# Designs tried in a protein design run: designed miniproteins, single chains, continued (2). Part 53

Each design is a single chain, and the fold is of that chain. pLDDT is the mean over its residues in the fold that is shown.

## One batch from the design tools (miniprotein)

Design m5825
Fold by ESMFold2-Fast:
Structure m5825 (fold): chain A 86 residues (1-86)
Amino acid sequence: KEKEIEEEIIRELANNPEILSAIQAQLAAFEKEDPEGFARAKELAEKYSLIELYKLGEENKESDPELARETTAAILIKNKEIIEKL
């Protein structure tokens, strides 16, 4: 069922080139504003799955806003990688 969610995300991302452009713009802005946070987001993207990143972000949204921002960026990095493999 996790595979079904992943397949649906892939279809949505593949059918909308505007989403890829938006992700690229958002990631470029984040890297420019917080290069250290962006580096940590890249490490999170390599270490965790999309589901784990969503959970980590939600659990830390109030207690650690910086980690929540980094997990959001990591999710965008993974989504970009998925689109680029299509």
Scores: mean pLDDT 76

Design m5826
Fold by ESMFold2-Fast:
Structure m5826 (fold): chain A 81 residues (1-81)
Amino acid sequence: MPDIELSEEQLEAAREEQRRLREAVRAAGRAAGLSEEETRRIELETAARFAEGVSRAKNAEEVRRAGEEAIAWGVAAARAA
């Protein structure tokens, strides 16, 4: 398994941001008139970007920043579709 070196604070922040990401992308997809399948694809790509950001994060603040950046990308992708 890849070595997961996350603190408790980073894990909690990651769970919170994952929830926010899912809700934000789904809301943006609905507002843009996207199909459920298109919204799901963007959600998965946004989640992958967030996971990459979390892997580089050194603390909970950086995890939250990664979440904000991923959400911004996902919302923009939904609006551009």
Scores: mean pLDDT 81

Design m5827
Fold by ESMFold2-Fast:
Structure m5827 (fold): chain A 70 residues (1-70)
Amino acid sequence: MAVSGKVVSVEGNVATVEFDEPLPEGEVRVAVEIDGKWVPGEVLSKEGRRAVVRFPVPPKVGDAALAWPK
């Protein structure tokens, strides 16, 4: 089951994403829509509704995000 969210802060290629619902237990995948493409990131940490995710290119604050169980 996918959870929708948005990028709330960016520092270099690392973004903090806030989700509309708590993230699932265990490992999750996160992708952000950058220039009309869904770009998967490497989840560094997650807690409640937030995840810290590293991307190959920097996203922008307000970019759409999706998370789902691995």
Scores: mean pLDDT 82

Design m5828
Fold by ESMFold2-Fast:
Structure m5828 (fold): chain A 99 residues (1-99)
Amino acid sequence: APSIAEILTEMHLKVGEILEEAKPDMPDSEIVVLSMKITMAVKLAVQDPSLTPEQRVQKAAEVVEFTLRNFLPDLSEETIKRIVEVAREGARAMAARLA
């Protein structure tokens, strides 16, 4: 099974790819920073001991959507949905590992 570090790395790369496609005018450094912020937000959400594994996944999705809407308010709904789904998949994998 993948380690937490491997799950975080895969999520970071997938989010970065989606952002690069959606925002080709955005500097690579800003894409890297935002994809790291999203990845860390998911990690923090799945570590919440007061929540069930299912609730941790939902919290991760909500935090990622909030982050995207705040940093990139012009981002398409399709792109937001794609990144949120990557976050849900990563959160499920990590929540299963941390339980």
Scores: mean pLDDT 85

Design m5829
Fold by ESMFold2-Fast:
Parts: structure tokens; sequence; C-alpha cells
Structure m5829 (fold): chain A 64 residues (1-64)
């Protein structure tokens, strides 16, 4: 699963940003985000870059 790899990679990078991004991506999946949306959130957050539309959708779904 691509999302699982992206989440694991974010967590393995360690530090606040990697751990937070992995947690938010898991919350997105629990909130009904697609694996692609959750993976985008994990990648964008771990890299400290502007969230893509897919990442924003995962974040919004995780907030419910």
Amino acid sequence: DRASRDIDDAAKRGGFHGELSATLAVMGLEGGASPEEAGALARDGALGRKPSPDAMRALEKGAK
C-alpha cells in the first residue's frame, strides 16, 4: 500500500514534522480519506512544503 509506505517513511524521518505528518495522515485515513490523499499529506508535511489539494482533503477528513 502506497499510503502505508509514505506514512512509514514520514515516521522514520523522525523529528516533530515527520511524526506529526504521519499522525495526521493516519487520522485522515480514519476520517475517510483515500490512500492517495493520506499519502500526499504525509509527504508534504514531512518535507515541510505547501499542502497539495489531496493533502488538504486528507487533513479536512481527519478533522471530523
Scores: mean pLDDT 73

Design m5830
Fold by ESMFold2-Fast:
Structure m5830 (fold): chain A 57 residues (1-57)
Amino acid sequence: SRVAEDAKKAAQGDSDAGLRAIIHANIGGGVELAEKLSTAISRGNADEAAKYAEEGL
């Protein structure tokens, strides 16, 4: 999905993609999901970031 793709790009250093992915996760999954996604992005874990982004759908 587009959200998972944004999360993967964010894990690789795309700050704009990261902001969009985190906002979407917060809307769909709440603050806890957004925090998990943010942590995965900060660690550069693209697969984990994509997983949490999809949970927000």
Scores: mean pLDDT 82

Design m5831
Fold by ESMFold2-Fast:
Structure m5831 (fold): chain A 92 residues (1-92)
Amino acid sequence: AVAAGKEMIRGIAEGTISYGETNPATADKVKARAQEALDESIAAIERAAQIGEEVGAETAWKSFNDMVDLFTELGREAEEAKEREAAEKAAA
């Protein structure tokens, strides 16, 4: 169960990294941040397994939600970059 949860969250983090790779200017930053969030989420899941299923599940889901918030913020930064590119195209 814990191992399956880790693989699922790893897959989501790898998806986030892959998304970042679509913008070469931010790819390294997105990779570093997603990897950090993945490591924190895995550590939280392992901690959760040690302190009990009920409390552990809540802690793991909180860590997962924090990772989703990071993804959302990275997406917003990507949208700002896209708006600048769109402004240049509109000016042409």
Scores: mean pLDDT 62

Design m5832
Fold by ESMFold2-Fast:
Structure m5832 (fold): chain A 73 residues (1-73)
Amino acid sequence: AASEESIKAGFEELKKKVEELIKKKDYEKAIELLETAIKALEDVKPISKHPELIEEFIKELREKLEEAKRKLE
């Protein structure tokens, strides 16, 4: 089981990678990364000790996914 701090650190690193892809206008890769991350978080949420924290991360990633999709038109 990962600590809350480790989970937060992993999420921050993921956000940095997504932001880098968006800055490079690599929206298709950003979308793929976001969809993969959301699915992985949804799969682990039921067995996590911090399901509320994971749900917050899923919501934030879904918002970033909608932004990336809008950039593609």
Scores: mean pLDDT 79

Design m5833
Fold by ESMFold2-Fast:
Structure m5833 (fold): chain A 99 residues (1-99)
Amino acid sequence: MSPKIRREVELSTVEIALAVAKVNLERGKVDVEEERKLFEILKEQIKRMEKEGFLSPEEAKELIELLDKALEAVEKGDIEGALEYLDKALDLLSRLAEA
């Protein structure tokens, strides 16, 4: 697989996972332990993408900070805040996919 296609696949998997998390939160189906596990997996994937040169250090840091804020909001029961941070992460992923 070419590096360009691999980057697109990796970005798409993160985007799909966050979109599913957003839908679950909107439906009131919140499992804090499952969301924490998902977000840790996604953060590790983002760190690997940075190491492989698919994301700049600044892009990886911004995505990780948005995921950390979304998880903190979920843990506090701030669903509206969690959705806002997830939307920002999805918008960033969309912009990165166009680059």
Scores: mean pLDDT 84

Design m5834
Fold by ESMFold2-Fast:
Structure m5834 (fold): chain A 98 residues (1-98)
Amino acid sequence: SELEKKVREIVELAEKIAELVRNKAPDEEILKQVERLLELVREGLEMTRDDPRMAALLRDVQAEAEHLRAAIESGDELLIRLAVMGLVGGAVVLESYL
């Protein structure tokens, strides 16, 4: 389904963001991918109007992506690591519903 494709894109991008953080990519590149992830999640939420479970999972990924954006903007390496762990965890749970 179109929603399954969107969820797969979200999971793949979350994994790419985790890899960029692990490899100490420039903040600007990581933030660019986080903004792309937030847009994909917003599109996914529009597709989940009648699916409260999937909407809740997408909102969890959204919250973790917003935490990562704030952590990167603050320059706090510990908060960045925690936010990435949360994002990866949310993506794993989301993928389990595909």
Scores: mean pLDDT 88

Design m5835
Fold by ESMFold2-Fast:
Structure m5835 (fold): chain A 86 residues (1-86)
Amino acid sequence: SMKEELHEILLRAIGLLLRAIGLLFDVELRLGEVPEELKKLFEQMKRTYRELFEKIDKEDLEGAREKLEELERLMEEMERMVEELE
């Protein structure tokens, strides 16, 4: 059902944010600081996540999927940037 699909999208989005938080924490522990570029990317992820919540609240399945895809792209960029630091 649409409700089950929206719920799955929400759980995936939450998982992406938790992964991003974990990466930032690990970077801070390894380098003593989080690079400004990674902080900016995380702020963008938080904004996209808020927009995703708005799509879910309106039961806009297509909009929610588009915001999840955007969040996934931002997470891939964050992971790439972290790999370049090692």
Scores: mean pLDDT 88

Design m5836
Fold by ESMFold2-Fast:
Structure m5836 (fold): chain A 97 residues (1-97)
Amino acid sequence: MLIEELKKKVEELYKEGKITEEEYKALMGELEAAEKTLEVLKKALEENPTEELKEEIEFLEESLKIELESLKEAASGEAEKLKREKMIELVKKKKEK
């Protein structure tokens, strides 16, 4: 669902001319890779439920939420900086748990 929302947002931005074809392809590739990773991690969690795997899935889902928020600001140069800062905070939170 989150991946579907991100893909739709990327398509909308491309259709509106707010991102280039190169950026569109790069973002779609990242989302496809993330979708595949989530599928593998969720399957692994079903086969061997561990807190480690649960944290990995939660981290990836939170990073995707940051990506969605940054896409809402794609027209401004601030989006990249905000995404970077939020990702650093997310990594710190993961290490504290």
Scores: mean pLDDT 72

Design m5837
Fold by ESMFold2-Fast:
Structure m5837 (fold): chain A 96 residues (1-96)
Amino acid sequence: SIYETLARLLDEAIETLRALVEQGVPFSLARDIVIGVLEIYLAVLKRFESDNPEAQKVAKLLDELIDKLRAAKTAEEAIEHIRNAREEVLRLLEEE
């Protein structure tokens, strides 16, 4: 399921953001790196999964998450947005 793949990607995004900030990378750059990874996955879904209804739901969730991440001012705020998106993904997975 692409929901399972996205849930793992979001867990990795949280750990990546934390690791970068802990290593002294400015939050704006760490945030932009995480956004870049999510945008690549979104582009793959839009190109290769156009016939998959599950992919359409994930694409919408990712678009909304990316917008929230761009507006985030702190690592804590960004992590909370990613956690909330992960909970939504897990809810969608349970509906299958």
Scores: mean pLDDT 85

Design m5838
Fold by ESMFold2-Fast:
Structure m5838 (fold): chain A 55 residues (1-55)
Amino acid sequence: SLNDMIASLEAEKKHLAAMRKEYLAKGDELMANIFDIMKGSTELVIERIKKKLAA
């Protein structure tokens, strides 16, 4: 279901945020930025699904 997809994407978003923190702690700013961008893209997908679900 769309709700299950949202739950899975929210879990992925949390994982991406955790990976960003790990790479920042290692001083790998490039990888940290990549994971931050991936998290932002995941947030956009969640919002598109939520709009579809609310319709």
Scores: mean pLDDT 86

Design m5839
Fold by ESMFold2-Fast:
Structure m5839 (fold): chain A 81 residues (1-81)
Amino acid sequence: DVYTKPVKVEIFEAESAEEVRAKAEEAEERRKKGEPVRFAVLLGRRALEELLEEDGRDPATLSDAEFEEMFALQRAQANTG
């Protein structure tokens, strides 16, 4: 079997769009230093609403039920990716 070195994985829950960007910048900086890194950022309600606004979408279209389903899916994907 081909043995592959384990990749460093970091999982964070982001409470704002700023935290999402900060985590992406951290991963990019570490990648530039030759560190193999994979990160998963879970978008909290506030972060998702801020990103929707940045995309020109109305954050009020995101219901509590839709957010709960999306957050659960994000957690599942973060844990399996």
Scores: mean pLDDT 70

Design m5840
Fold by ESMFold2-Fast:
Structure m5840 (fold): chain A 71 residues (1-71)
Amino acid sequence: LKEEAKKKIEEAAKAVEEGDYKKARKYIKEAGYLMNELMDDGAALAEVAAEMTRKMGRYGQIEREATRAAE
């Protein structure tokens, strides 16, 4: 699970570099589902969250704005 979540984050980062924000959003959503399964493992969840922040810091802002706009 942890490694799969990291791989989804890596795919999302690649999609952002390619300008495909729709695919990036899909991969981030899939990583989020995997992180939900890691909620009882705080160390693993923290490691995955750090990876997301490191690779997707800029996209995190875009995702929050997109979510707000969808409301």
Scores: mean pLDDT 68

Design m5841
Fold by ESMFold2-Fast:
Structure m5841 (fold): chain A 65 residues (1-65)
Amino acid sequence: NEKNLLITSLFDQLANARSEEEILNILNEGKEKAPVVFKTFDFDGDGKIDGFELGHLMNAIKQAR
């Protein structure tokens, strides 16, 4: 339940972000707090979210609205 609240809060922050740079900052801060979410969008497993992976994350957020 608390994990779901944290994930929901992160998606809400991401949905309200106005730039890719802001989104990356939110994700980097959330990386240790919600590693399962970060890992889902880290398709190449390098521990980073690139522009392609970021695009998929943004699309998922838009569809969750």
Scores: mean pLDDT 61

Design m5842
Fold by ESMFold2-Fast:
Structure m5842 (fold): chain A 64 residues (1-64)
Amino acid sequence: MKTARLVGLILRLLMGEEFTVDELAEAAGISRSTVQAEVDRWVERGLLERDEETGLVRAKNPIF
């Protein structure tokens, strides 16, 4: 399912990879608005951060 793909991509972010919202949407096959809402929720939880200059999403504290 598309949600399972997005969860896998979020795990990769937590492992130190970086993606834009557009890259996450394309890779997961989900709309940008849905991905943006999920990213915003994870940023509010302090798990992800956005680079305002590059638009890249990454883990605030990588697992590794």
Scores: mean pLDDT 77

Design m5843
Fold by ESMFold2-Fast:
Structure m5843 (fold): chain A 65 residues (1-65)
Amino acid sequence: SKDELLEELREVMREQGMSDRSIDGAIAVLREAEASPAQIQEVLEAVRAGDLERAERLVLRLGLA
């Protein structure tokens, strides 16, 4: 489910050393943008790969749409 993907994303972001503020901000943007499971999965894959710059660009792009 979307909520399960967002919780997994939260955990992986924390493992990568992101602050709680940054994590909460990213999750809020994804929720407000009504990001699809596929879009959330793309962000999750970037974070898992350690590509935090790509993850940030993906979240920002969704927030600007």
Scores: mean pLDDT 85

Design m5844
Fold by ESMFold2-Fast:
Structure m5844 (fold): chain A 85 residues (1-85)
Amino acid sequence: MEEVEKVAKEAEKVLEERRAKGEKVVAAIFLVTDEYKDLTIEELTLEKFKEAAEKAKKIVEEKGIEYEVVNAGGVDIPLVKLEDY
């Protein structure tokens, strides 16, 4: 949906800006991508995106990885350094 697309674009912009500064960062949401890969764009709700972000945050916390939270379109997305991932 438009809201999810907007959140994704805002998150990508933050990642690009960080990488442009020489920071090697990745959105930890990719840690849970396999659970959501079979969802259609119509089934990918803002709530599902929030769930993915929360799961990713929990995984990085359990691994003891330092992360930074950025808010994109009302979703708190954990960013981690690629070297710490």
Scores: mean pLDDT 66

Design m5845
Fold by ESMFold2-Fast:
Structure m5845 (fold): chain A 95 residues (1-95)
Amino acid sequence: MLTDGQKLYRLGLLSDQRQSIRTFVQQYQQGKLSEEELQDYLDVIIDQLIHQFKDYPEAVQRLQQIRNDKSLSVLEKAQKLLEILDELYDRVKKE
């Protein structure tokens, strides 16, 4: 069982990553980031989440699928990543 401090830290991390994705998507839509730069930033976030949430194997599997799925547009990839973050947030909150 997580301590209150550990739970708060994980929830904060997920919220910070969610805000980072929203910021990068907004910058992309404003022409301040290229598609390649947005893709690279999303891949870094995915890799960090895989490392930090190894104890959630189902979420890790879904993150790996998104990272490797070249059929997704960069915006579709961002949207699916946000959905996984919301699901992880709810799971951590219920611990």
Scores: mean pLDDT 85

Design m5846
Fold by ESMFold2-Fast:
Structure m5846 (fold): chain A 95 residues (1-95)
Amino acid sequence: KKEILEKLAERLAEELSKIPGVASVEIRVLSENVIELTVTLEEGTSEEDAGAILLAAVVTARVLAREAEEETGLKIEIRIEVSPDGKTITITIEI
């Protein structure tokens, strides 16, 4: 359901923006069943700090997706990708 995806993405963006070292989070609706979040890390983030941010993002995304699945009965798939330079994390949410 599109409204459920949009609410999940907005809540996830809010929580991801609270992680130290995150500069911005952008939401892009790709279709009625797919939303993409682009997390940009702050300039000068070390590889170690980038790894910690990635782990925090993965945990946050999984917790919120599980809550949404329990509330709605829908199966939610999350894919997480890191850019080659390690400065951008892309989170794709699909129903």
Scores: mean pLDDT 84

Design m5847
Fold by ESMFold2-Fast:
Structure m5847 (fold): chain A 98 residues (1-98)
Amino acid sequence: SREEEEKRKKEAEELTEEAKKLIEEAEERAKKDPEMAVAEAKKLVSFALALAQYDKYAKEAVELALEGARRLAAKASKEEQEEVEKAIKEVKEEIEKM
């Protein structure tokens, strides 16, 4: 029904808004404690992986969370950036399998 389509669109919008809030909160915590930036990035990647495995329609929210993780990791060491990028690639592979 038309109402079911509307509900699906609202759920997708709510997931995108939740991802934006989590990214903003993670960036704020990382600004206060820069040593936690990689841990915050890894949390966003874990959130993206959970969404990708549970809801294939949450692609926009997943992509936003992965980009947020990259921005946080950009402030870390090269080795830590490589760890986060590897985790991001694993999430992208899960999305492509769907």
Scores: mean pLDDT 79

Design m5848
Fold by ESMFold2-Fast:
Structure m5848 (fold): chain A 99 residues (1-99)
Amino acid sequence: MITDEQIEEVFEKAKEILEEISPDGKASLEDLREAEKRLLEEIEDPLQREVARELFAVMYTRIATSPEGVLTEEQLPDVLAETRAIVRSLQRRREREEA
């Protein structure tokens, strides 16, 4: 139901918010939590809100596995790719479970 374009729109909004919170291009766990809250306040569509939650879940995982404990701007393209794959996987799973 959600398109790649809509996923990219959610990602771009998240990136803009992160640039406001972390202008040095390095986001901490606290920065991500603040960005997620702000993004979810801007999004009314339930499907786009789900994409936003999955996007930030990927970002949280990247920070948890980072030796520096931060997410860099250079990692954002990989985050987008992983989020897109996860969202599509979840949609395919739901399609198989619907009668």
Scores: mean pLDDT 80

Design m5849
Fold by ESMFold2-Fast:
Structure m5849 (fold): chain A 64 residues (1-64)
Amino acid sequence: MTPDELVRSIAKQLVKQTKDLSKEQQEAAKENFINSVAHMLETEYGIDFDEAKKKVEEILEEEE
């Protein structure tokens, strides 16, 4: 699985799981998701954290 495919898969699950939550809970989940997945990409794929974070933010925005 490519880094992009992994991020999109997790982003779709996040959107699906949080759609019935309050806006504040959705924003908190989104922030946690961006940081945790960026760290995963840094560790597993060797992507720079700032670049990984940008990639995760862009993909998450596409899935919303």
Scores: mean pLDDT 78

Design m5850
Fold by ESMFold2-Fast:
Structure m5850 (fold): chain A 82 residues (1-82)
Amino acid sequence: GKVHTLEAGDLVITIDYEKGTLTVKYKGEEAVVPIDLSNPAEFTGEVLRAIGIQLDLESIKDQAERDKAAEKIVEEYKKLGE
């Protein structure tokens, strides 16, 4: 299947282009957000957001600060998945 995985420290974002799901995992926590594959704006927006998150986290050189940012990201995606 067409799956892209983005990693930044312990944060893992998996985009499944067949199922239309974005999964965020961090230290045993998981959030799953559906992506409307029939809506190019929503699909592109979620992909670009995931790439932006990876780039932002990789720009943080302090591991503790990166981990704190990753915790906020997974909690945000948990709210979006509801």
Scores: mean pLDDT 78

Design m5851
Fold by ESMFold2-Fast:
Structure m5851 (fold): chain A 69 residues (1-69)
Amino acid sequence: VSGQTVTVTVARGGGTVVVSVLDENGNLLAEKRVSAEAAEATLTIDGIDITAALDVATGEAKRETVTVP
């Protein structure tokens, strides 16, 4: 995972946000459920922390790409 580009998927519903991290092939690496009011979420993949910024204003599902260190 280190040095790879991963896709972060955000899905909102029922007062929570589900943040999922996918690898280059679309395989799920990590998933975390946070409050809908959260400004960011940090997920740990094989000891590496990935922080994703969350847009709490719109409540829409989105995809972002992040390069893992």
Scores: mean pLDDT 63

Design m5852
Fold by ESMFold2-Fast:
Structure m5852 (fold): chain A 72 residues (1-72)
Amino acid sequence: NLLKVADAFALTYAEAPEEQRPAIEEAAKVFAEKYQAGESLEEAIEAALKVLKEKGSEELAEEVRKKIEEEL
């Protein structure tokens, strides 16, 4: 569900310290671009989580993954 994934990113962004927010924004952008390009929901999610791990932290990526899994 696209809206539930978007809500997970929005909630994480709102709760995140300022230093983590750019990584979350970039990940959400990658998710939207991959999904619009015709990738599956699962592929778009994994691409976004990879960005969070690379530009933020593994802990941040796991937090977002758990929120998405709870919403799906």
Scores: mean pLDDT 80

Design m5853
Fold by ESMFold2-Fast:
Structure m5853 (fold): chain A 70 residues (1-70)
Amino acid sequence: MELLKFIEEKRDEIVEVIRKNTTLSDEEAQKIADEIFKLVKEKGRLPTREELAKIVPAPAVDEVYELLKK
């Protein structure tokens, strides 16, 4: 599985989940998605829930985590 390509394919869904669960703008949600991509690239694996909780606003963390789990 191409982890970076998988996360890039999920970009629009991640942005939508963040926007649905928070009051953040599209630009702010995209910035958070970019931070998730950086984390995946650095670790060479999908992030843990704890790692996501440091980047993603609390109301969106669980849904983003489930999205990445497929």
Scores: mean pLDDT 77

Design m5854
Fold by ESMFold2-Fast:
Structure m5854 (fold): chain A 66 residues (1-66)
Amino acid sequence: SSMQEQEALQRAEALGQRYAALVKKVMEEAKKKVEEIQKKNPLEDMEVNELLSKLLAEGVKKLEAE
């Protein structure tokens, strides 16, 4: 393996870690929004999962657009 290949792998790993941190923030924000909604109107487990999936999909779309 060349140093160029190793540098490319290190950059890919750094980007992966940065992306993972951004995804974690999106997940935490989505969970917080679901908790706030559930406090006002108790939701069934299926409704909670559907809402969480929607919020996660929206958050990821926004992340991909930036």
Scores: mean pLDDT 73

Design m5855
Fold by ESMFold2-Fast:
Structure m5855 (fold): chain A 86 residues (1-86)
Amino acid sequence: MEELRKLVEWFLNAIDKLIKEGKLTPEQIKNVERVKERFEKAQTEEEYLKVLGELIKIFEDAGYKIVTDDPEVKELLERAKKALEE
């Protein structure tokens, strides 16, 4: 849980920098606001994974590729993507 929360906070900080630099569209910024609202209401690991999945999607939709060699981070990213899939 703590590692998952730290990873979510890292993505939120990275996205906030993109917003400040004018790199996101108004629609993408609105999506970030919705994800932040879900993050504030999240209480379970599954809810945090869904938040992370949505942040990953926003990051990739903005044209950024997420690359990591950390096995724990890779596992969390995979779990987050699966939690978002229906």
Scores: mean pLDDT 78

Design m5856
Fold by ESMFold2-Fast:
Structure m5856 (fold): chain A 81 residues (1-81)
Amino acid sequence: MSKEEGIKAAEEAARELRELRREAEEKGLPEAALGVGVSEGMTLIGLGIGKITGDGELAKKVAEKSLENAREALEKGEMYK
């Protein structure tokens, strides 16, 4: 994977995480919104490290795991409502 491909994937994931956080807030799931927000922060940190170090693969892997965690947080928030 090129640096550019990994960075682009991480940027797309950050945008999706922002939308998931908004969805959780609109649904009245504050714990899920917090969990998604943490995942968004982790994705932005991974993106920053990837841009500084040139490790686009790291940025992408952090983003992918953060998206998984965010989706799980939203699902659990709806389940334990």
Scores: mean pLDDT 79

Design m5857
Fold by ESMFold2-Fast:
Structure m5857 (fold): chain A 84 residues (1-84)
Amino acid sequence: LEDMGEDLITIPKKLIEEAEELLRKAKELGSKKGIEYAEKAIEYFEKALEAVKERKPLSVYLENLEKGKEYLEKAKKAIEEKEK
């Protein structure tokens, strides 16, 4: 339970760090889409962390984690297009 609890907390924390790095890069490149998508990814990963802390259903955690990942990928694509 504690090991699984750490994984449930560690995963969105790691993804928040990745999204924050993408947000920094998007700001440096002036990618408005990259900034918006990275900020959305952070919001959803934070909601996933909140779901764990508040002992919400696993479905709420997974839904927010999945949406966060979608925005993280959109942020990556927006940044890649701006780097060109």
Scores: mean pLDDT 81

Design m5858
Fold by ESMFold2-Fast:
Structure m5858 (fold): chain A 104 residues (1-104)
Amino acid sequence: GGARAGEEGARAAGEAGTGEGTAEGAGKGAEAARQAGGNGGALAAGLAAGLAGISSSVAKIAGEDSGKMAAKGLGAGGEAGGRLAGTEGGRRTGEAAREAAERG
């Protein structure tokens, strides 16, 4: 379920005008994490969805090229985060980052 949630979040960011690159990056991150660790996949999918949601909000606020550039950066971060979530250290780091994002 988690990988699909990440992909749905990435698609929502794409539809918000952030572009397909963000949606694909977040989706790939979620899929890589699912393949790497099973239980780690749900965490990485959550991170990817969170990054896609932030991307959508940033694009709405900026409304222009700066929003698109931020969306691309967040998509790439989602892909890298998915890979790291396959390790125990990556899982802990990803969870801490998600908690920090929710608080901040």
Scores: mean pLDDT 50

Design m5859
Fold by ESMFold2-Fast:
Structure m5859 (fold): chain A 98 residues (1-98)
Amino acid sequence: DELVQQVQELIEQELERLNIPREVFYNFLKKYLELPESTPEETVLFLFSRVLIGDFARSKSLEEFLSKYRDFLEEVAPEYAEQLLELLRRLYEFLQSQ
């Protein structure tokens, strides 16, 4: 799926740009998706990209989209919650431009 691949590439780029540690991001994803700790990063990223596209499709606004993640991010990754919300905002803008 071309769109899934583009979302995955954008996520990796935004992690580097925003200086979000990989372990923080993947820990958040594994907890959000209820996946075992042993799940490979590639699998986690693929599954999350699909879920994120679905969450985008079901959201009527940026705020509704971000609200699906905000409380969970504040619980699981409070030190990076703002950076992760910026990453999610960038993903929303990308999907909206498609």
Scores: mean pLDDT 88

